# Designed miniproteins, single chains, part 110

Each design is a single chain, and the fold is of that chain. pLDDT is the mean over its residues in the fold that is shown.

## One batch from the design tools (miniprotein)

Design m3817
Fold by ESMFold2-Fast:
Structure m3817 (fold): chain A 88 residues (1-88)
Amino acid sequence: MKIQVLVPKSAEEAVREAAEKLGREDVEVVGGDMTVIPEDVDGWISLFVLKIEKFNGIEDVVVAVLDASPEARELGRELAEATEEVLR
């Protein structure tokens, strides 16, 4: 089963590391500013990365699932959480 993960280019390596930590070999990570839904995958996930400046000047990062195919929604949530940990 092939699942494509669409993510900002700056977060591509972090999402790959998160997928490896989750033991997922069926994940293909695509970084970029364009959302392309491929025809040859069993599922897809689009991740959003937001950098937040806290009142003390420390940047925090939030990774959220912007959208996902029904089959990949739970994996999207797990990847978002794992990617946040990698980027922090």
Scores: mean pLDDT 71

Design m3818
Fold by ESMFold2-Fast:
Structure m3818 (fold): chain A 74 residues (1-74)
Amino acid sequence: RKEVLEKVKEIIKELKKEHPELDEEELLKLAEESSERDLLTLIETKKLEEFRKENPDEEALKKKLEEIKAELEA
């Protein structure tokens, strides 16, 4: 669980660098208050939303979601 939380914090920092409109403090607070499964779902959702804005293709979104899940499970 600690390893997942550290990965979440790193991802939040990367997302904040790419999207300065995102509230880093809010995302970190959600991460600390959430279960491991909820944290993974939150990461998947945020990465998928970012990818969707640039690539609205449904097949590309499915591939990206599987890639995100594989990365987080590793």
Scores: mean pLDDT 64

Design m3819
Fold by ESMFold2-Fast:
Structure m3819 (fold): chain A 79 residues (1-79)
Amino acid sequence: GLEEGRRLLERLQKEFPDATAAISTLENALRALEARDIRGAEAYIQALEDLLKSETNPALKELLAQALAVFREELAALK
């Protein structure tokens, strides 16, 4: 649920405070999903996928992968 997405954002902010692009992308994806903005959510989920593809830190990559899975599930529930 969106609560899980918020917990992942809190973990990202705590564990990787300098990952500003990832933090901003998760914040924007959560905001779009909470607003039921399907197009906005799709755009930020795509941005998150692109960040995940280029990420080399295994711990950050795992957290981004978990966030992507949660956001895709929430987006599917809106369709």
Scores: mean pLDDT 87

Design m3820
Fold by ESMFold2-Fast:
Structure m3820 (fold): chain A 63 residues (1-63)
Amino acid sequence: EVEKLVIELGGTEEDAKEAVKRLKSPEQRKLVVEAARKGMETGDKVKAANLFGEALTEAYERE
């Protein structure tokens, strides 16, 4: 799910692999997925990508 969201929101295959590898906790993955869902609900793909990227950065720092 996380890797598909990375690709969908403009990330690369390498970004997707890194996200899956670094987000070891199910809780971190759920938070990142939730941020992507909220962003996508706005209908603004750029805003969705920015919110998702911020959530990834926060999750990586808290691992």
Scores: mean pLDDT 74

Design m3821
Fold by ESMFold2-Fast:
Structure m3821 (fold): chain A 60 residues (1-60)
Amino acid sequence: SAADSLAATLRAPEYREAIARFLALPREEQARVTVEDLMRRFGLPRRPAERLHRLNRPAF
């Protein structure tokens, strides 16, 4: 699944469920989520949150 692949990429397999919850958000909501939101709302540690935010930034 996308969540499993992303959890492996972030080296955070223990946070697979948190990543899946984030990916379940509409694409426009995902684009608005900050690193602080990923940590507070989804319970990700700082490093995985920063990596996920970077990977999920919108294409320009």
Scores: mean pLDDT 78

Design m3822
Fold by ESMFold2-Fast:
Structure m3822 (fold): chain A 92 residues (1-92)
Amino acid sequence: SMEDERKLDEIIDELEEIFQRMLEAAQAKGNQKLVEWLNEKLAELDEARKQDQESKKATIRKILEEFGLVGPDASLEEIEAAVEKMKESIAG
């Protein structure tokens, strides 16, 4: 649906903001390995923006699974909940 497309694009926007904050912190600490990894995830999210809904959802799930936040079959609702947890973690 158009609502699901909008939710996925909003999730990509939120994850990009989260990863950008993490990237700035990693750069400040000189953690080059984390900088490289975060740049890779940001590139994956940018690529996902150009894909269909199912490919966007699959890319988001894969990234969140790498953080241990969701399983490979996570619903959109579970993905949204995982992103909110990441936002809370970064806010302190």
Scores: mean pLDDT 84

Design m3823
Fold by ESMFold2-Fast:
Order: sequence, then C-alpha cells, then structure tokens
Structure m3823 (fold): chain A 58 residues (1-58)
Amino acid sequence: MKKEEEVIKYLMEKYKISKEKAEEAVKFAVGVLDGLKLPKTLENLKKYAELYVTGEEV
C-alpha cells in the first residue's frame, strides 16, 4: 500500500473526517515535508497531516 493511502485511512478512522479532507491533509503534509527537506516517511506524513486536521501547532 502507498504511504499516502495509509495516512488517508488513518485520518478517516481517527478523526471521522471525509476522504476529501484526509486527502487535503496528506497534500498539506507532503508540501511541508518538501519545504523542510524531510523524508516522506509514514510517521512524518501522519504527523503533519494530523496538524492540518486538528489546526493545532505542536
């Protein structure tokens, strides 16, 4: 399974959000990781995607 698909599923299950919202969160996470030059690991994608969903700065 692609890492992005796993993150989408995780967000939908944890936060009870739509697939569209989860896809937006993953797209945000990818952009952040590209800007910071961090590897697109499952852990990094989940971390930044969750920040988008919750609106919280951690």
Scores: mean pLDDT 78

Design m3824
Fold by ESMFold2-Fast:
Structure m3824 (fold): chain A 74 residues (1-74)
Amino acid sequence: MVTLTVTDENGKTGTAEVPRGATPEQVREALKKAAGASEDDEVLVDGTPMDIRGLAAAVRAGSGTLHVKVVKKK
């Protein structure tokens, strides 16, 4: 399991757990649960923009906790 610490654009922070082999769909659902993120929002991992498939790959490479920010796309 990997812990996602998700912060939205309003500074609201939530936490969700996903399996290391999480699909992009499971990661997206975890982001919605933790911070109310939509699929149109931009996702940053440790300040680096990623698409949802890139985030799922980062979860697979992770060994514990990922810091994720969600930003509304213009």
Scores: mean pLDDT 74

Design m3825
Fold by ESMFold2-Fast:
Structure m3825 (fold): chain A 65 residues (1-65)
Amino acid sequence: SVGDVSSKVLREMFDRLEKENSELIAQLKAEGKSDREILQAMIAKLVEVMDEGAEELAKRIAQLK
């Protein structure tokens, strides 16, 4: 069902965000970036993951029919 596919994609997106955000924060802190720059980078990563997740969701839904 669409709900089952949506739940899987959302879980995959959250797992990816948790991992990549942890790595990104550690890297940017090591580079001496400000809290604002770190926040801006995290927002950019969120947008990227959401866009890719929406495209993957649409693809999987199309394959159900």
Scores: mean pLDDT 82

Design m3826
Fold by ESMFold2-Fast:
Structure m3826 (fold): chain A 65 residues (1-65)
Amino acid sequence: MVEVDVTIDPKSRAYAVIKSYADALGIEIELGEGKPRTLSMEDVVEIVQAIQKAYEQGKKKLLLK
């Protein structure tokens, strides 16, 4: 599993976009129990890169916490 130390609000538009990208690559997003925060552009880039890395490594899950 690939882990990113970013807790995302599942009701946000950013989450919807990120989830669509992960779903397209067959990556399941698991949400941790951390406090949701507003994502910076750097946070979004980190998550997208983590999804791509998970796909390239044949991993099927990404944890956001």
Scores: mean pLDDT 76

Design m3827
Fold by ESMFold2-Fast:
Structure m3827 (fold): chain A 84 residues (1-84)
Amino acid sequence: SSMRQQSLKASSASLRALGDGTGVAMETLRNNPDKADEVAELSAQATKLGLQGAKEYLKDKKKGEELFKQMEELLEEGRKIAEE
């Protein structure tokens, strides 16, 4: 069904974003271990938002997209911390 296809697409996007967040956390641990805990906390929050975004996307596409945007903002914050 179209709903199943939308759910799979949203889940795929969430998994890719989680993979990117994990990559940033691993890079931070390698290059700047003092900041690894902070990046890990942001990655955990992004994971929670991504899962909520996937659930909400099935009920309200715009609300799901807003939660995914918030997830991306947290991942970007982690990336900025990793660059310092």
Scores: mean pLDDT 71

Design m3828
Fold by ESMFold2-Fast:
Structure m3828 (fold): chain A 80 residues (1-80)
Amino acid sequence: PPLEGGEVLKKARELALEALRAALAGRGEEAYALVSEAAKLLSGLKAGAEGAAAAVEGMGEELGRPEEGRVAAEVVRAAG
């Protein structure tokens, strides 16, 4: 049911956005911790690691930083 994942998806999206902002600021350690937490939240969902990685990469596109989003997505794939 969508309601079961809705809260988790919202939190994961917020964490992924914070991770991208941290990466843009040069705070790689914080960015890694945040994206790993987002991946952990999403790993329990049917989307899995690849779905989580796609969401993070899309967030990078939204911020106008596709390279950072791609790097964050690779971290998510490695964590899942």
Scores: mean pLDDT 66

Design m3829
Fold by ESMFold2-Fast:
Structure m3829 (fold): chain A 80 residues (1-80)
Amino acid sequence: AAPLSALELMKRVAEALGIKVPDDASMDEIAKLLQEAGVSPEQFFDTGLAIGEALIAAGETSTPLEILQLMLASLSTSIG
């Protein structure tokens, strides 16, 4: 399985929170959509962790849990 990209993770979190994301959206565009929807850094982290853990359990990604947690912590700071 391929590693999770930051862009893919952000798209999956936004979709899980009911936010419509264009197919060609940049990370900055997704971060802005999350901010405009009132998503907190904590909500982003918790949602992303649940999604990422499910992908790891299903064998859909090679990203280790520890790296997933670090990615989410880094990405959540761009939303606050």
Scores: mean pLDDT 84

Design m3830
Fold by ESMFold2-Fast:
Structure m3830 (fold): chain A 72 residues (1-72)
Amino acid sequence: MEEALRKAAEEAARRAAEEKGIDFEDALKVAEAYLLEGKSPSEAMGIANELGMTEEQAMYLWEVVQEELNKL
């Protein structure tokens, strides 16, 4: 399970980096906080805001994280 969630986080971060110009490592940190560390959606979005993501970038990352999670 953890490996599948880690792969989902990596794929979501990659998609967000390619489509919205988000730094891959920053996107990965947000995705892993939600998927692997058990942070709530609001806590994960707080991390995105602290890392300087725009609302559009954060919302896109959230959508692709949900898509990758729903494939599991």
Scores: mean pLDDT 83

Design m3831
Fold by ESMFold2-Fast:
Structure m3831 (fold): chain A 86 residues (1-86)
Amino acid sequence: MSTLYSSLNPDEKKLFDYLLTNGVKENLNCDEEDQLTSFLSLEALLKQKEACPNPTSPNGGLLKEVLNGTSDVDFVKKLHLFKKSL
């Protein structure tokens, strides 16, 4: 997980962290142990996204949309707390 995240800029890391939390809740709707399993699965998807060069606009596309549309600070904090517990 660490190496994949280091390839992202800080803003993109926040976006993917948010998506990881949402994906876990949508797919499993379970406790922290199930979240760990989903993190491992979603890490593979993040690697695939990094391997696929997407032509990005100077404006940052998806990241800007998420940051403007969704201010779920609690969700991001919970994800970071979970990572710290590992």
Scores: mean pLDDT 43

Design m3832
Fold by ESMFold2-Fast:
Structure m3832 (fold): chain A 67 residues (1-67)
Amino acid sequence: SDAKREKAKELMRQGYSLAEAAKKLGLSAREMAEVAKEMGIPVSAREVALAMQGRDEEALRLYLERL
């Protein structure tokens, strides 16, 4: 939801990582990709594509493996 994405951006401005904000707020991989795009954080096209296909767990795993 929009409220979760705005709260995630707020947490990241306070020094939390995207992964930490996602865990705290229960963001899907798609919501994480949207926040990352809006914040200018690099996210792979593959992670976004997997999230859009409803493979959120696969996309999240790939994202976390990069951190």
Scores: mean pLDDT 67

Design m3833
Fold by ESMFold2-Fast:
Structure m3833 (fold): chain A 91 residues (1-91)
Amino acid sequence: SERVAALRALPLRDALAEFLLSGDHLAYSRRQLAELLGVSERTLSRLFKELTGMSLDEFERRLLRLLFLAGMGDEEARAELDALEARIRAA
């Protein structure tokens, strides 16, 4: 995949931020995402916690819940999604 090759050419933090901002990470397990980025699951877990303040599993569960609630008109969920995106972009 040309996208995977392009992401691997970026610094690891930037590659992960791009994945998170695109939502592509939702299509991958922790193991698969680590394989795509060419790192161990332990390295991915540490970097992910640095970027989001959460584990990957916690982030994906929270993101899916927030997307559902925001789709239902929850303004607090929308504000939390916007704050999460801003945090990832700032990293």
Scores: mean pLDDT 73

Design m3834
Fold by ESMFold2-Fast:
Structure m3834 (fold): chain A 55 residues (1-55)
Amino acid sequence: TVTGSGDADKQTITFNGQTVTFEQKGNKVTGSGSASGYATPEQKKAARDASIAAA
């Protein structure tokens, strides 16, 4: 779940027990996942999908 949509330069989402940080600048959203939490391609893909959903 994402809160504070359309207001923050960064948003934090808890996804499957992991914390994922997304940065939004105007109409652009960038998802990076947690710096140390994402060790598998599946988790990185999930973070990217979540960032798209957050936009």
Scores: mean pLDDT 52

Design m3835
Fold by ESMFold2-Fast:
Structure m3835 (fold): chain A 61 residues (1-61)
Amino acid sequence: SSMERQRATSLTSAAIRGIGLDIDGESVDRVIDEVRRLGADSGVSQADIDALAATLRKDIA
């Protein structure tokens, strides 16, 4: 739904800003774990969190 797209954009942006994505020092797994944690903290469903994590992994890895 449109809500998933909005949440994907907001959560991805927040995750990258919050953890200070540094390709030199950070592994993609660490970024994915932070996305999952932020999603849970934001009340996003586990299904949506998993979808966001998969999308982010594809974009960053």
Scores: mean pLDDT 63

Design m3836
Fold by ESMFold2-Fast:
Order: C-alpha cells, then structure tokens, then sequence
Structure m3836 (fold): chain A 91 residues (1-91)
C-alpha cells in the first residue's frame, strides 16, 4: 500500500505538470512544481518500470539512484526518498 501511495503521488505530480505545460503557463508551472518534485516523481516511476518490467536487481537499482542523483545534483532528501521507495518496493 505504501508503494501504491507513492506511485499515485508521482503520477499526480506528472499529471499536474502536464496540465500546466498544455496551458502554456510556464510561470504557474515553475511556481507550483519544483524541479526536485518533478525529478523525484520521474525517479519513482522509473524505479517501478526497471524493477517490474526489466527485472533489475537491488544493486542495479541502487546504482541507478546514485547516478540519477549525481547527474542532476539532487538533494540528500530526494536520494533518501528514492531509496525509501526502493526498500518498500523490494519489501
């Protein structure tokens, strides 16, 4: 249920981002959705796909999180949320 909640939250952020983009209101987009919130949502959905569809193991998923955080210079908070989601995904 925790995994399901996090996935729904990620999907909601992406739906909101899409709605602002379709409206062409860049100022409202940037005011209401932070770069880190969007990247967290994308990271959560990517982890789900890599785990369920591509059968990536724990070590590969942990490395993917590390590389994602390093490439986009994400905060320790976002890294911790992605790792927490992975632990819930793996049980």
Amino acid sequence: SSVEKKLKEAEAILAKAKAYAEAGDREAFEANITDEQLKLALGILALKILYYEYKWDREKLEEAIKEYVEVYKLSEEIQEELREFLEELLE
Scores: mean pLDDT 86

Design m3837
Fold by ESMFold2-Fast:
Structure m3837 (fold): chain A 84 residues (1-84)
Amino acid sequence: RESELAARIVAAELIKVAAEVEADLAIKNGGDEKEVNELLEKANRHADLAIEALERGDVETAEEHLRKASEYTDKIAKIAEEAR
């Protein structure tokens, strides 16, 4: 249980890192800084909510928030690609 929870927390932290890297790339490529920062905030918020849910043992809620965090990270990555 602890090992599985730790792995999911690491996954949430990795999503936050990926979102930050993609946001930096999107802004560097000429993407809208306001839009990118709003998406980054949403990605980070959902990743944090996933960690909070995991700490409560609520794996189902955590998986929903991890999915949302990944969706926002993917949107940032698309802005990075399209801004070129």
Scores: mean pLDDT 83

Design m3838
Fold by ESMFold2-Fast:
Structure m3838 (fold): chain A 93 residues (1-93)
Amino acid sequence: SEPRVRVVSVEEFEDGMVKITVEIEAEGVRHVELVLRGADGNELMRLAQGARVSGTRLLATITLPKKTLEGSTISARDVATGEHLGSVEVPEL
């Protein structure tokens, strides 16, 4: 089955910044929080997302330096419960 959290695009900029677009399938979840963790597992960034219509997919973008994104993982969680919805590793850049 397809992962619930997916990287759907990666855009690299000449200044060493990278924009990653993440798609989250979160049916029945009102608020999603995205957490970026480095290769060591430490939290680097947290993005809160608002309420959504059940059965819709959420698109979120993260723009950070390439070095910060290398070896990192993006996880989606239900804000209300802390339930882990899914994770995706940042693809090779």
Scores: mean pLDDT 76

Design m3839
Fold by ESMFold2-Fast:
Structure m3839 (fold): chain A 97 residues (1-97)
Amino acid sequence: MEEVEREAERGLEALRRADAWLRELAPFIAETGSLEALPEETRRLLLELLELQAEGARNADDLEKQVEVVKRIAEVLGVRLSDEAARLIVEKAQKEG
Protein backbone atom coordinates (compact mmCIF):
# COMPACT_ATOMS: atom_id res chain seq x y z
CA MET A 1 0.00 0.00 0.00
CA GLU A 2 2.69 2.56 1.01
CA GLU A 3 4.74 1.51 -2.05
CA VAL A 4 1.81 2.42 -4.35
CA GLU A 5 1.55 5.84 -2.65
CA ARG A 6 5.29 6.47 -3.14
CA GLU A 7 5.04 5.38 -6.79
CA ALA A 8 2.09 7.77 -7.30
CA GLU A 9 4.05 10.61 -5.61
CA ARG A 10 6.99 10.09 -8.01
CA GLY A 11 4.57 9.98 -10.95
CA LEU A 12 2.84 13.20 -9.85
CA GLU A 13 6.21 14.97 -9.49
CA ALA A 14 7.22 13.87 -13.01
CA LEU A 15 3.85 15.01 -14.44
CA ARG A 16 4.16 18.37 -12.63
CA ARG A 17 7.67 18.90 -14.08
CA ALA A 18 6.43 17.96 -17.57
CA ASP A 19 3.47 20.38 -17.28
CA ALA A 20 5.83 23.21 -16.23
CA TRP A 21 8.15 22.36 -19.16
CA LEU A 22 5.23 22.37 -21.64
CA ARG A 23 3.97 25.72 -20.27
CA GLU A 24 7.45 27.21 -20.82
CA LEU A 25 7.56 25.86 -24.41
CA ALA A 26 4.04 27.05 -25.35
CA PRO A 27 5.01 30.78 -25.76
CA PHE A 28 8.10 29.78 -27.80
CA ILE A 29 6.03 27.63 -30.19
CA ALA A 30 3.35 30.35 -30.48
CA GLU A 31 6.01 32.99 -31.25
CA THR A 32 7.97 30.90 -33.80
CA GLY A 33 4.89 29.27 -35.35
CA SER A 34 7.01 26.16 -36.01
CA LEU A 35 8.03 22.99 -34.20
CA GLU A 36 11.00 22.75 -36.62
CA ALA A 37 12.80 25.36 -34.46
CA LEU A 38 13.05 22.74 -31.67
CA PRO A 39 15.72 19.99 -31.50
CA GLU A 40 14.41 16.73 -33.02
CA GLU A 41 14.33 14.81 -29.70
CA THR A 42 12.58 17.72 -27.94
CA ARG A 43 10.06 18.01 -30.80
CA ARG A 44 9.31 14.25 -30.73
CA LEU A 45 8.80 14.25 -26.94
CA LEU A 46 6.65 17.41 -27.12
CA LEU A 47 4.41 15.98 -29.87
CA GLU A 48 3.94 12.70 -27.98
CA LEU A 49 3.06 14.52 -24.74
CA LEU A 50 0.67 16.92 -26.54
CA GLU A 51 -1.06 13.97 -28.27
CA LEU A 52 -1.54 12.21 -24.91
CA GLN A 53 -2.84 15.40 -23.26
CA ALA A 54 -5.33 15.86 -26.13
CA GLU A 55 -6.51 12.24 -25.67
CA GLY A 56 -6.95 12.91 -21.94
CA ALA A 57 -8.92 16.10 -22.63
CA ARG A 58 -11.24 14.25 -25.06
CA ASN A 59 -11.88 11.63 -22.34
CA ALA A 60 -11.95 13.91 -19.25
CA ASP A 61 -15.09 12.18 -17.87
CA ASP A 62 -13.75 8.63 -18.46
CA LEU A 63 -11.81 7.46 -15.40
CA GLU A 64 -10.35 4.38 -17.15
CA LYS A 65 -9.08 6.52 -20.05
CA GLN A 66 -7.61 9.05 -17.59
CA VAL A 67 -5.71 6.21 -15.87
CA GLU A 68 -4.43 4.94 -19.26
CA VAL A 69 -3.32 8.44 -20.35
CA VAL A 70 -1.54 9.11 -17.02
CA LYS A 71 0.33 5.77 -17.30
CA ARG A 72 1.42 6.56 -20.88
CA ILE A 73 2.54 10.12 -20.04
CA ALA A 74 4.57 8.77 -17.09
CA GLU A 75 6.11 6.08 -19.36
CA VAL A 76 7.18 8.78 -21.88
CA LEU A 77 8.79 10.63 -18.92
CA GLY A 78 10.65 7.46 -17.85
CA VAL A 79 8.40 6.61 -14.89
CA ARG A 80 6.57 3.27 -14.75
CA LEU A 81 3.22 3.38 -12.95
CA SER A 82 1.02 0.50 -11.88
CA ASP A 83 -2.73 0.77 -12.53
CA GLU A 84 -3.19 1.37 -8.79
CA ALA A 85 -0.66 4.25 -8.68
CA ALA A 86 -2.15 5.83 -11.83
CA ARG A 87 -5.67 5.60 -10.33
CA LEU A 88 -4.40 7.24 -7.13
CA ILE A 89 -2.93 10.12 -9.20
CA VAL A 90 -6.26 10.66 -11.03
CA GLU A 91 -8.21 10.51 -7.74
CA LYS A 92 -5.86 13.01 -6.05
CA ALA A 93 -6.20 15.41 -9.00
CA GLN A 94 -10.01 15.21 -8.75
CA LYS A 95 -9.95 15.73 -4.95
CA GLU A 96 -7.63 18.78 -5.15
CA GLY A 97 -9.60 20.34 -8.05
Scores: mean pLDDT 73

Design m3840
Fold by ESMFold2-Fast:
Structure m3840 (fold): chain A 70 residues (1-70)
Amino acid sequence: MIKEETARLLAERHTAVSDLDPEGVYESALKIAELLTEEHQREVLEALKRGAPADELDRIFARAQEELQK
């Protein structure tokens, strides 16, 4: 559930900006969400629940991505 919502949100934002293939974007987003730790996934969800702006959400995602590269 959590990963599915994260993937959908990411796909929507990406397709809105780049007009990429929704199916491809969704697959990539799902893969990224799966790689993220449970803690990072929860952090993103909590930020979304609090109504964080898109810009802030992007920053959280970037930081989470940096950690998974370790």
Scores: mean pLDDT 60

Design m3841
Fold by ESMFold2-Fast:
Structure m3841 (fold): chain A 77 residues (1-77)
Amino acid sequence: MPKLHIAAASTDEAIRAELEANREAIIAYYRAQGIDATLTVVDPAEADAVAAEIEARGGISAQEGPLRTAVWTTLPL
């Protein structure tokens, strides 16, 4: 079963709350497609360390305004 690990962080409390509220729905969306998915909402103080760890595993990270994301997957990308 392919795996997908997503980490997301924001210094904006409203964005963080929205991520937490939607976490289960996002996971369910990927699981419905046969992907073993996880989503972790990360403390913004730890965001750079988590992104570096994911990148060290061959993942990718991105910063878009107040939102930081990092993704690792066994899917061919």
Scores: mean pLDDT 80

Design m3842
Fold by ESMFold2-Fast:
Structure m3842 (fold): chain A 68 residues (1-68)
Amino acid sequence: SEYDRLVQEIRELIGQLPKDTQEVMERQLDILLARTATMDESSQVEAAQNLLLTVKDWLEQEQQRQRQ
């Protein structure tokens, strides 16, 4: 499903973050999974897309810091 694809992408990007940030984002993903378990698929997809954007922003910030 689209939701499963987004969750997998989120996990892969979280794995690229520094350990401390990775632990925080893994907690956010756990909260997302628990909260969306009773939601319809369109709401699950929207929530996952929002978290994906957050993780991408954090990853971009980290990568820019490492380039310096």
Scores: mean pLDDT 83

Design m3843
Fold by ESMFold2-Fast:
Structure m3843 (fold): chain A 92 residues (1-92)
Amino acid sequence: MEEEFEIEVQIALVEIYHAIGLIDIKRGDTEGVIETADLIKKFVKRAEETLSPEVAEAVRKAAIDALNDLYERSPSKEAQEYIKKKIEELKK
């Protein structure tokens, strides 16, 4: 119950980063998209270090989904390649 709530809160934070990345894409801010992808990766690492394995795994899955969506929507090849690298790093 408290774990369910923690998962929902952590996923909502990933969704905020996802929304920031979508705004960067709409603005044509390639550097912003790359920075957002890096922030999502760092957020997962922090969750892995500070939260239960079950919550950290939920965060990782949400982050991979968010990064995949940013990858598909990004018009920049540079941003796509960077995001793909972050996705592969998270799958380990």
Scores: mean pLDDT 85

Design m3844
Fold by ESMFold2-Fast:
Structure m3844 (fold): chain A 71 residues (1-71)
Amino acid sequence: SDVVQHTVSLVSKFLSQEQVDDFNRILQESLERHSDIKEQLLATFEEAKKKYPEKSDELDKVLEEVLKWLS
């Protein structure tokens, strides 16, 4: 999905490579657990923010941008 690739590209600007790899893993798990792309993104970012609380503000900005792109 173009939205998935765009999301990963945006978070890679402030996450380390190891954190990006982990974010991708969380995202793939969310894709399997939820059928709706919006629910998949919300679940992914909620887990990512819990794991990387120091990046929560940057993650919130990316989530807002991606959700607007889906609207």
Scores: mean pLDDT 84

Design m3845
Fold by ESMFold2-Fast:
Structure m3845 (fold): chain A 86 residues (1-86)
Amino acid sequence: EEEKKLQRELAIEYAVYGILKGALYFEAMREGLSEETIQEALEAVDNGDEEKLKELMEKFSPGIAQTLKDLYEERKRIKELEEKLK
């Protein structure tokens, strides 16, 4: 049952990550950021590049910076759950 519970938690976190990714696209496009810039930010989140994320968050609006921070924290939670399922 524990493995099934962890898999359900992981599925929920993947869904949350998808929602946050959509929010990043929406806010970034609304603020006139290029698709290239959005992809750079998402790549930094996926790679866990903390230094690049700090640089990007300082460059972006507070709203986008918060969404990017939320994406980074969500990606960390996903990795922790994936590790528990190994």
Scores: mean pLDDT 82

Design m3846
Fold by ESMFold2-Fast:
Structure m3846 (fold): chain A 99 residues (1-99)
Amino acid sequence: MGLDYLNNGDYQTAIREFQQVISQNPNDAQSWFNLGLAYLHLGDYQLSIDYFQRSIDLSPTGPITSSALHGRGLAYRRLGDYQLSQQDFQRSQQLRRQL
């Protein structure tokens, strides 16, 4: 499954798997999150941010959103946007305390 490819470092195969899931279910916040992770690992930080944003928009509360905020915060930090990074990390931690 796409998550296994992501965990094994096969980011290109993971991307194809998650894109297939999204083509069938464009509201799957988990698959948008997983695309964000794959692009974060590939160093495409802007595309990573865009996919994490889509995941957050589809599921504004819960464990996926907490994880997507953390991932987007990492991408912002890599781009040098430390203020947006800190805001995302703080909100991610706040949501985890509510779970």
Scores: mean pLDDT 84

Design m3847
Fold by ESMFold2-Fast:
Structure m3847 (fold): chain A 81 residues (1-81)
Amino acid sequence: METVELSDELVEGIMNSTDEQLEKAEEAAEEALKEILGKDYKSPAKGGTAAEIAGELQSALLGSSKEVAKKLLEKVKEIVK
């Protein structure tokens, strides 16, 4: 029932992130989605824009269990510092 979502503040952090931070955020999203969709899942956002990576992170948060989504959200917060 409760949805874990990216805050506007966190999305802004992603949009202002370095290429290295964006790559780490994308890897975190892909890893979370692989747990749901299977190990053969490949991120279409890999090497994409910050907006595409933010969209994939949001999809990972919405598709994950609350526990996985919360861990992913904390990891993204650490990356976009």
Scores: mean pLDDT 73

Design m3848
Fold by ESMFold2-Fast:
Structure m3848 (fold): chain A 78 residues (1-78)
Amino acid sequence: EEELEKAAREAAEKYGLDYETVMNAVQRAKKVLEELGIKEVTDRALTIAGTRLLQEGVPVEVVNAAIEALKKAEEMKK
């Protein structure tokens, strides 16, 4: 989705990360939400996904970038 790609690029630039690194974390976060049966991307849902990524050993800056990208993409859809 165009909004998600734009948000991921902005997050990658903000955190000094590769776009692919951020997008891989975004995809993992989305999969976590799907596994938990969470249909809405809310702040609470993003906290749950981020916590699980940290538990799986994803670096904190990558998790923060992915969560910000998901949140911003959801806001852009409005």
Scores: mean pLDDT 80

Design m3849
Fold by ESMFold2-Fast:
Structure m3849 (fold): chain A 61 residues (1-61)
Amino acid sequence: SLRERLARARTVEELRELAEEALRAGDLKTAQDIAVRLANLGEEELAREIAARIQEIAPVP
C-alpha cells in the first residue's frame, strides 16, 4: 500500500514519487501526509506544490 511505502521512504525523491502516485490514485490523505513530511525535511516549496494540487482536486466550497 502507499501507506507502507511512505513508512519505508527515506529520500525526497521517493517521497516525490509517492506523492505523484497518491495524487493519481485520489488518495489525498496520503498525499497530504507526504507534503507534511517533505516540509519537515526542509522541502517547503515542493510541499506547497503538492498541497496546491490537493486543493485543485478537492477544493473547499
Scores: mean pLDDT 80

Design m3850
Fold by ESMFold2-Fast:
Structure m3850 (fold): chain A 71 residues (1-71)
Amino acid sequence: MPEEKLEEEIEEAMFLIEMGVIMTVAERTGDYAGAIEELRRLRARAEASPLDVSRAIEAIDERIAELEARL
């Protein structure tokens, strides 16, 4: 159980890190449309995960909405 929880936390953290990189690149380049597409791909990968990464999916959805508001 502790190992399973740790694996879920690591997987979630990795998705959040990738999300953060996408957001940083978007802010630096102004390519919000490209960032939205990358975030949608990241969300699909998170949804396909056998681990509970629902918090990462929620964060990704929020970032997509934020970037869409800037288009």
Scores: mean pLDDT 82

Design m3851
Fold by ESMFold2-Fast:
Structure m3851 (fold): chain A 70 residues (1-70)
Amino acid sequence: SLADRFTDEEMRAIARGERPATVQERAALLVKAAEKGFLTDEERNRIFDVDGDGTVDQADLDALRAAYAA
C-alpha cells in the first residue's frame, strides 16, 4: 500500500514540509501515523487538518484508515 512505501524519515519530512506530498500520500500518512503514533499534535494538524478546526483524534485516524482502505 502507499502507507507501506513511506519510511519514518519520509513521513517526518512531509510533516515538516520538506518533501511535497499529494492528497493521497497525506491519506497514506494518516494510516501509517496511526500505526506508529509518532506525529506531534502540530505535525498532525499540519498534515490532516483540511477543515481548519485543529483537531485530529484517534477515532478520526481510524475512520480515515477505513476510508483509505476502501
Scores: mean pLDDT 60

Design m3852
Fold by ESMFold2-Fast:
Structure m3852 (fold): chain A 80 residues (1-80)
Amino acid sequence: MEKATVTLPNGKVLEIEVDPNDSGKEILEKIIEAAKKVDPELAAILESHKDNEKVNKAILDLYKKNNGKIDLSKLGEVLE
């Protein structure tokens, strides 16, 4: 397990534990669980999109390209 940093759209930062072999959906599910404690409204929105392949690919791409730093504000265009 590796630690990944998740920046929420409101600027709050949380940490999740990610396996390098996790799919975008698995990473998103871990983000949703962590977000429930900090921003339950955002967690509900993300849960509604958890089966969206574009969102899953965007999450995985952010994880891979940014050395485990996932900025959820960059998902706004994919969630629309």
Scores: mean pLDDT 78

Design m3853
Fold by ESMFold2-Fast:
Structure m3853 (fold): chain A 74 residues (1-74)
Amino acid sequence: MSPALLPSAELLLALALHEISRTPPEELDQMRQGLERGVAGLLEQLRKQGQLTPEREAELRAVLAEALAHIDAR
């Protein structure tokens, strides 16, 4: 995924929730860890390319927090 072509926070959340809904309960811990690593890696890549804005970081962290809350609710 190109940093310049990242989808909106709402679309990223919708995609994460769709994947969580398809994940069996025994794999939710792996999904949680995957999401945390994915967001951390994306933030690091954006920072290294000088494309990480405070607003974009906040959006990506908010998407992660909402997705993790949905995992915890299952």
Scores: mean pLDDT 76

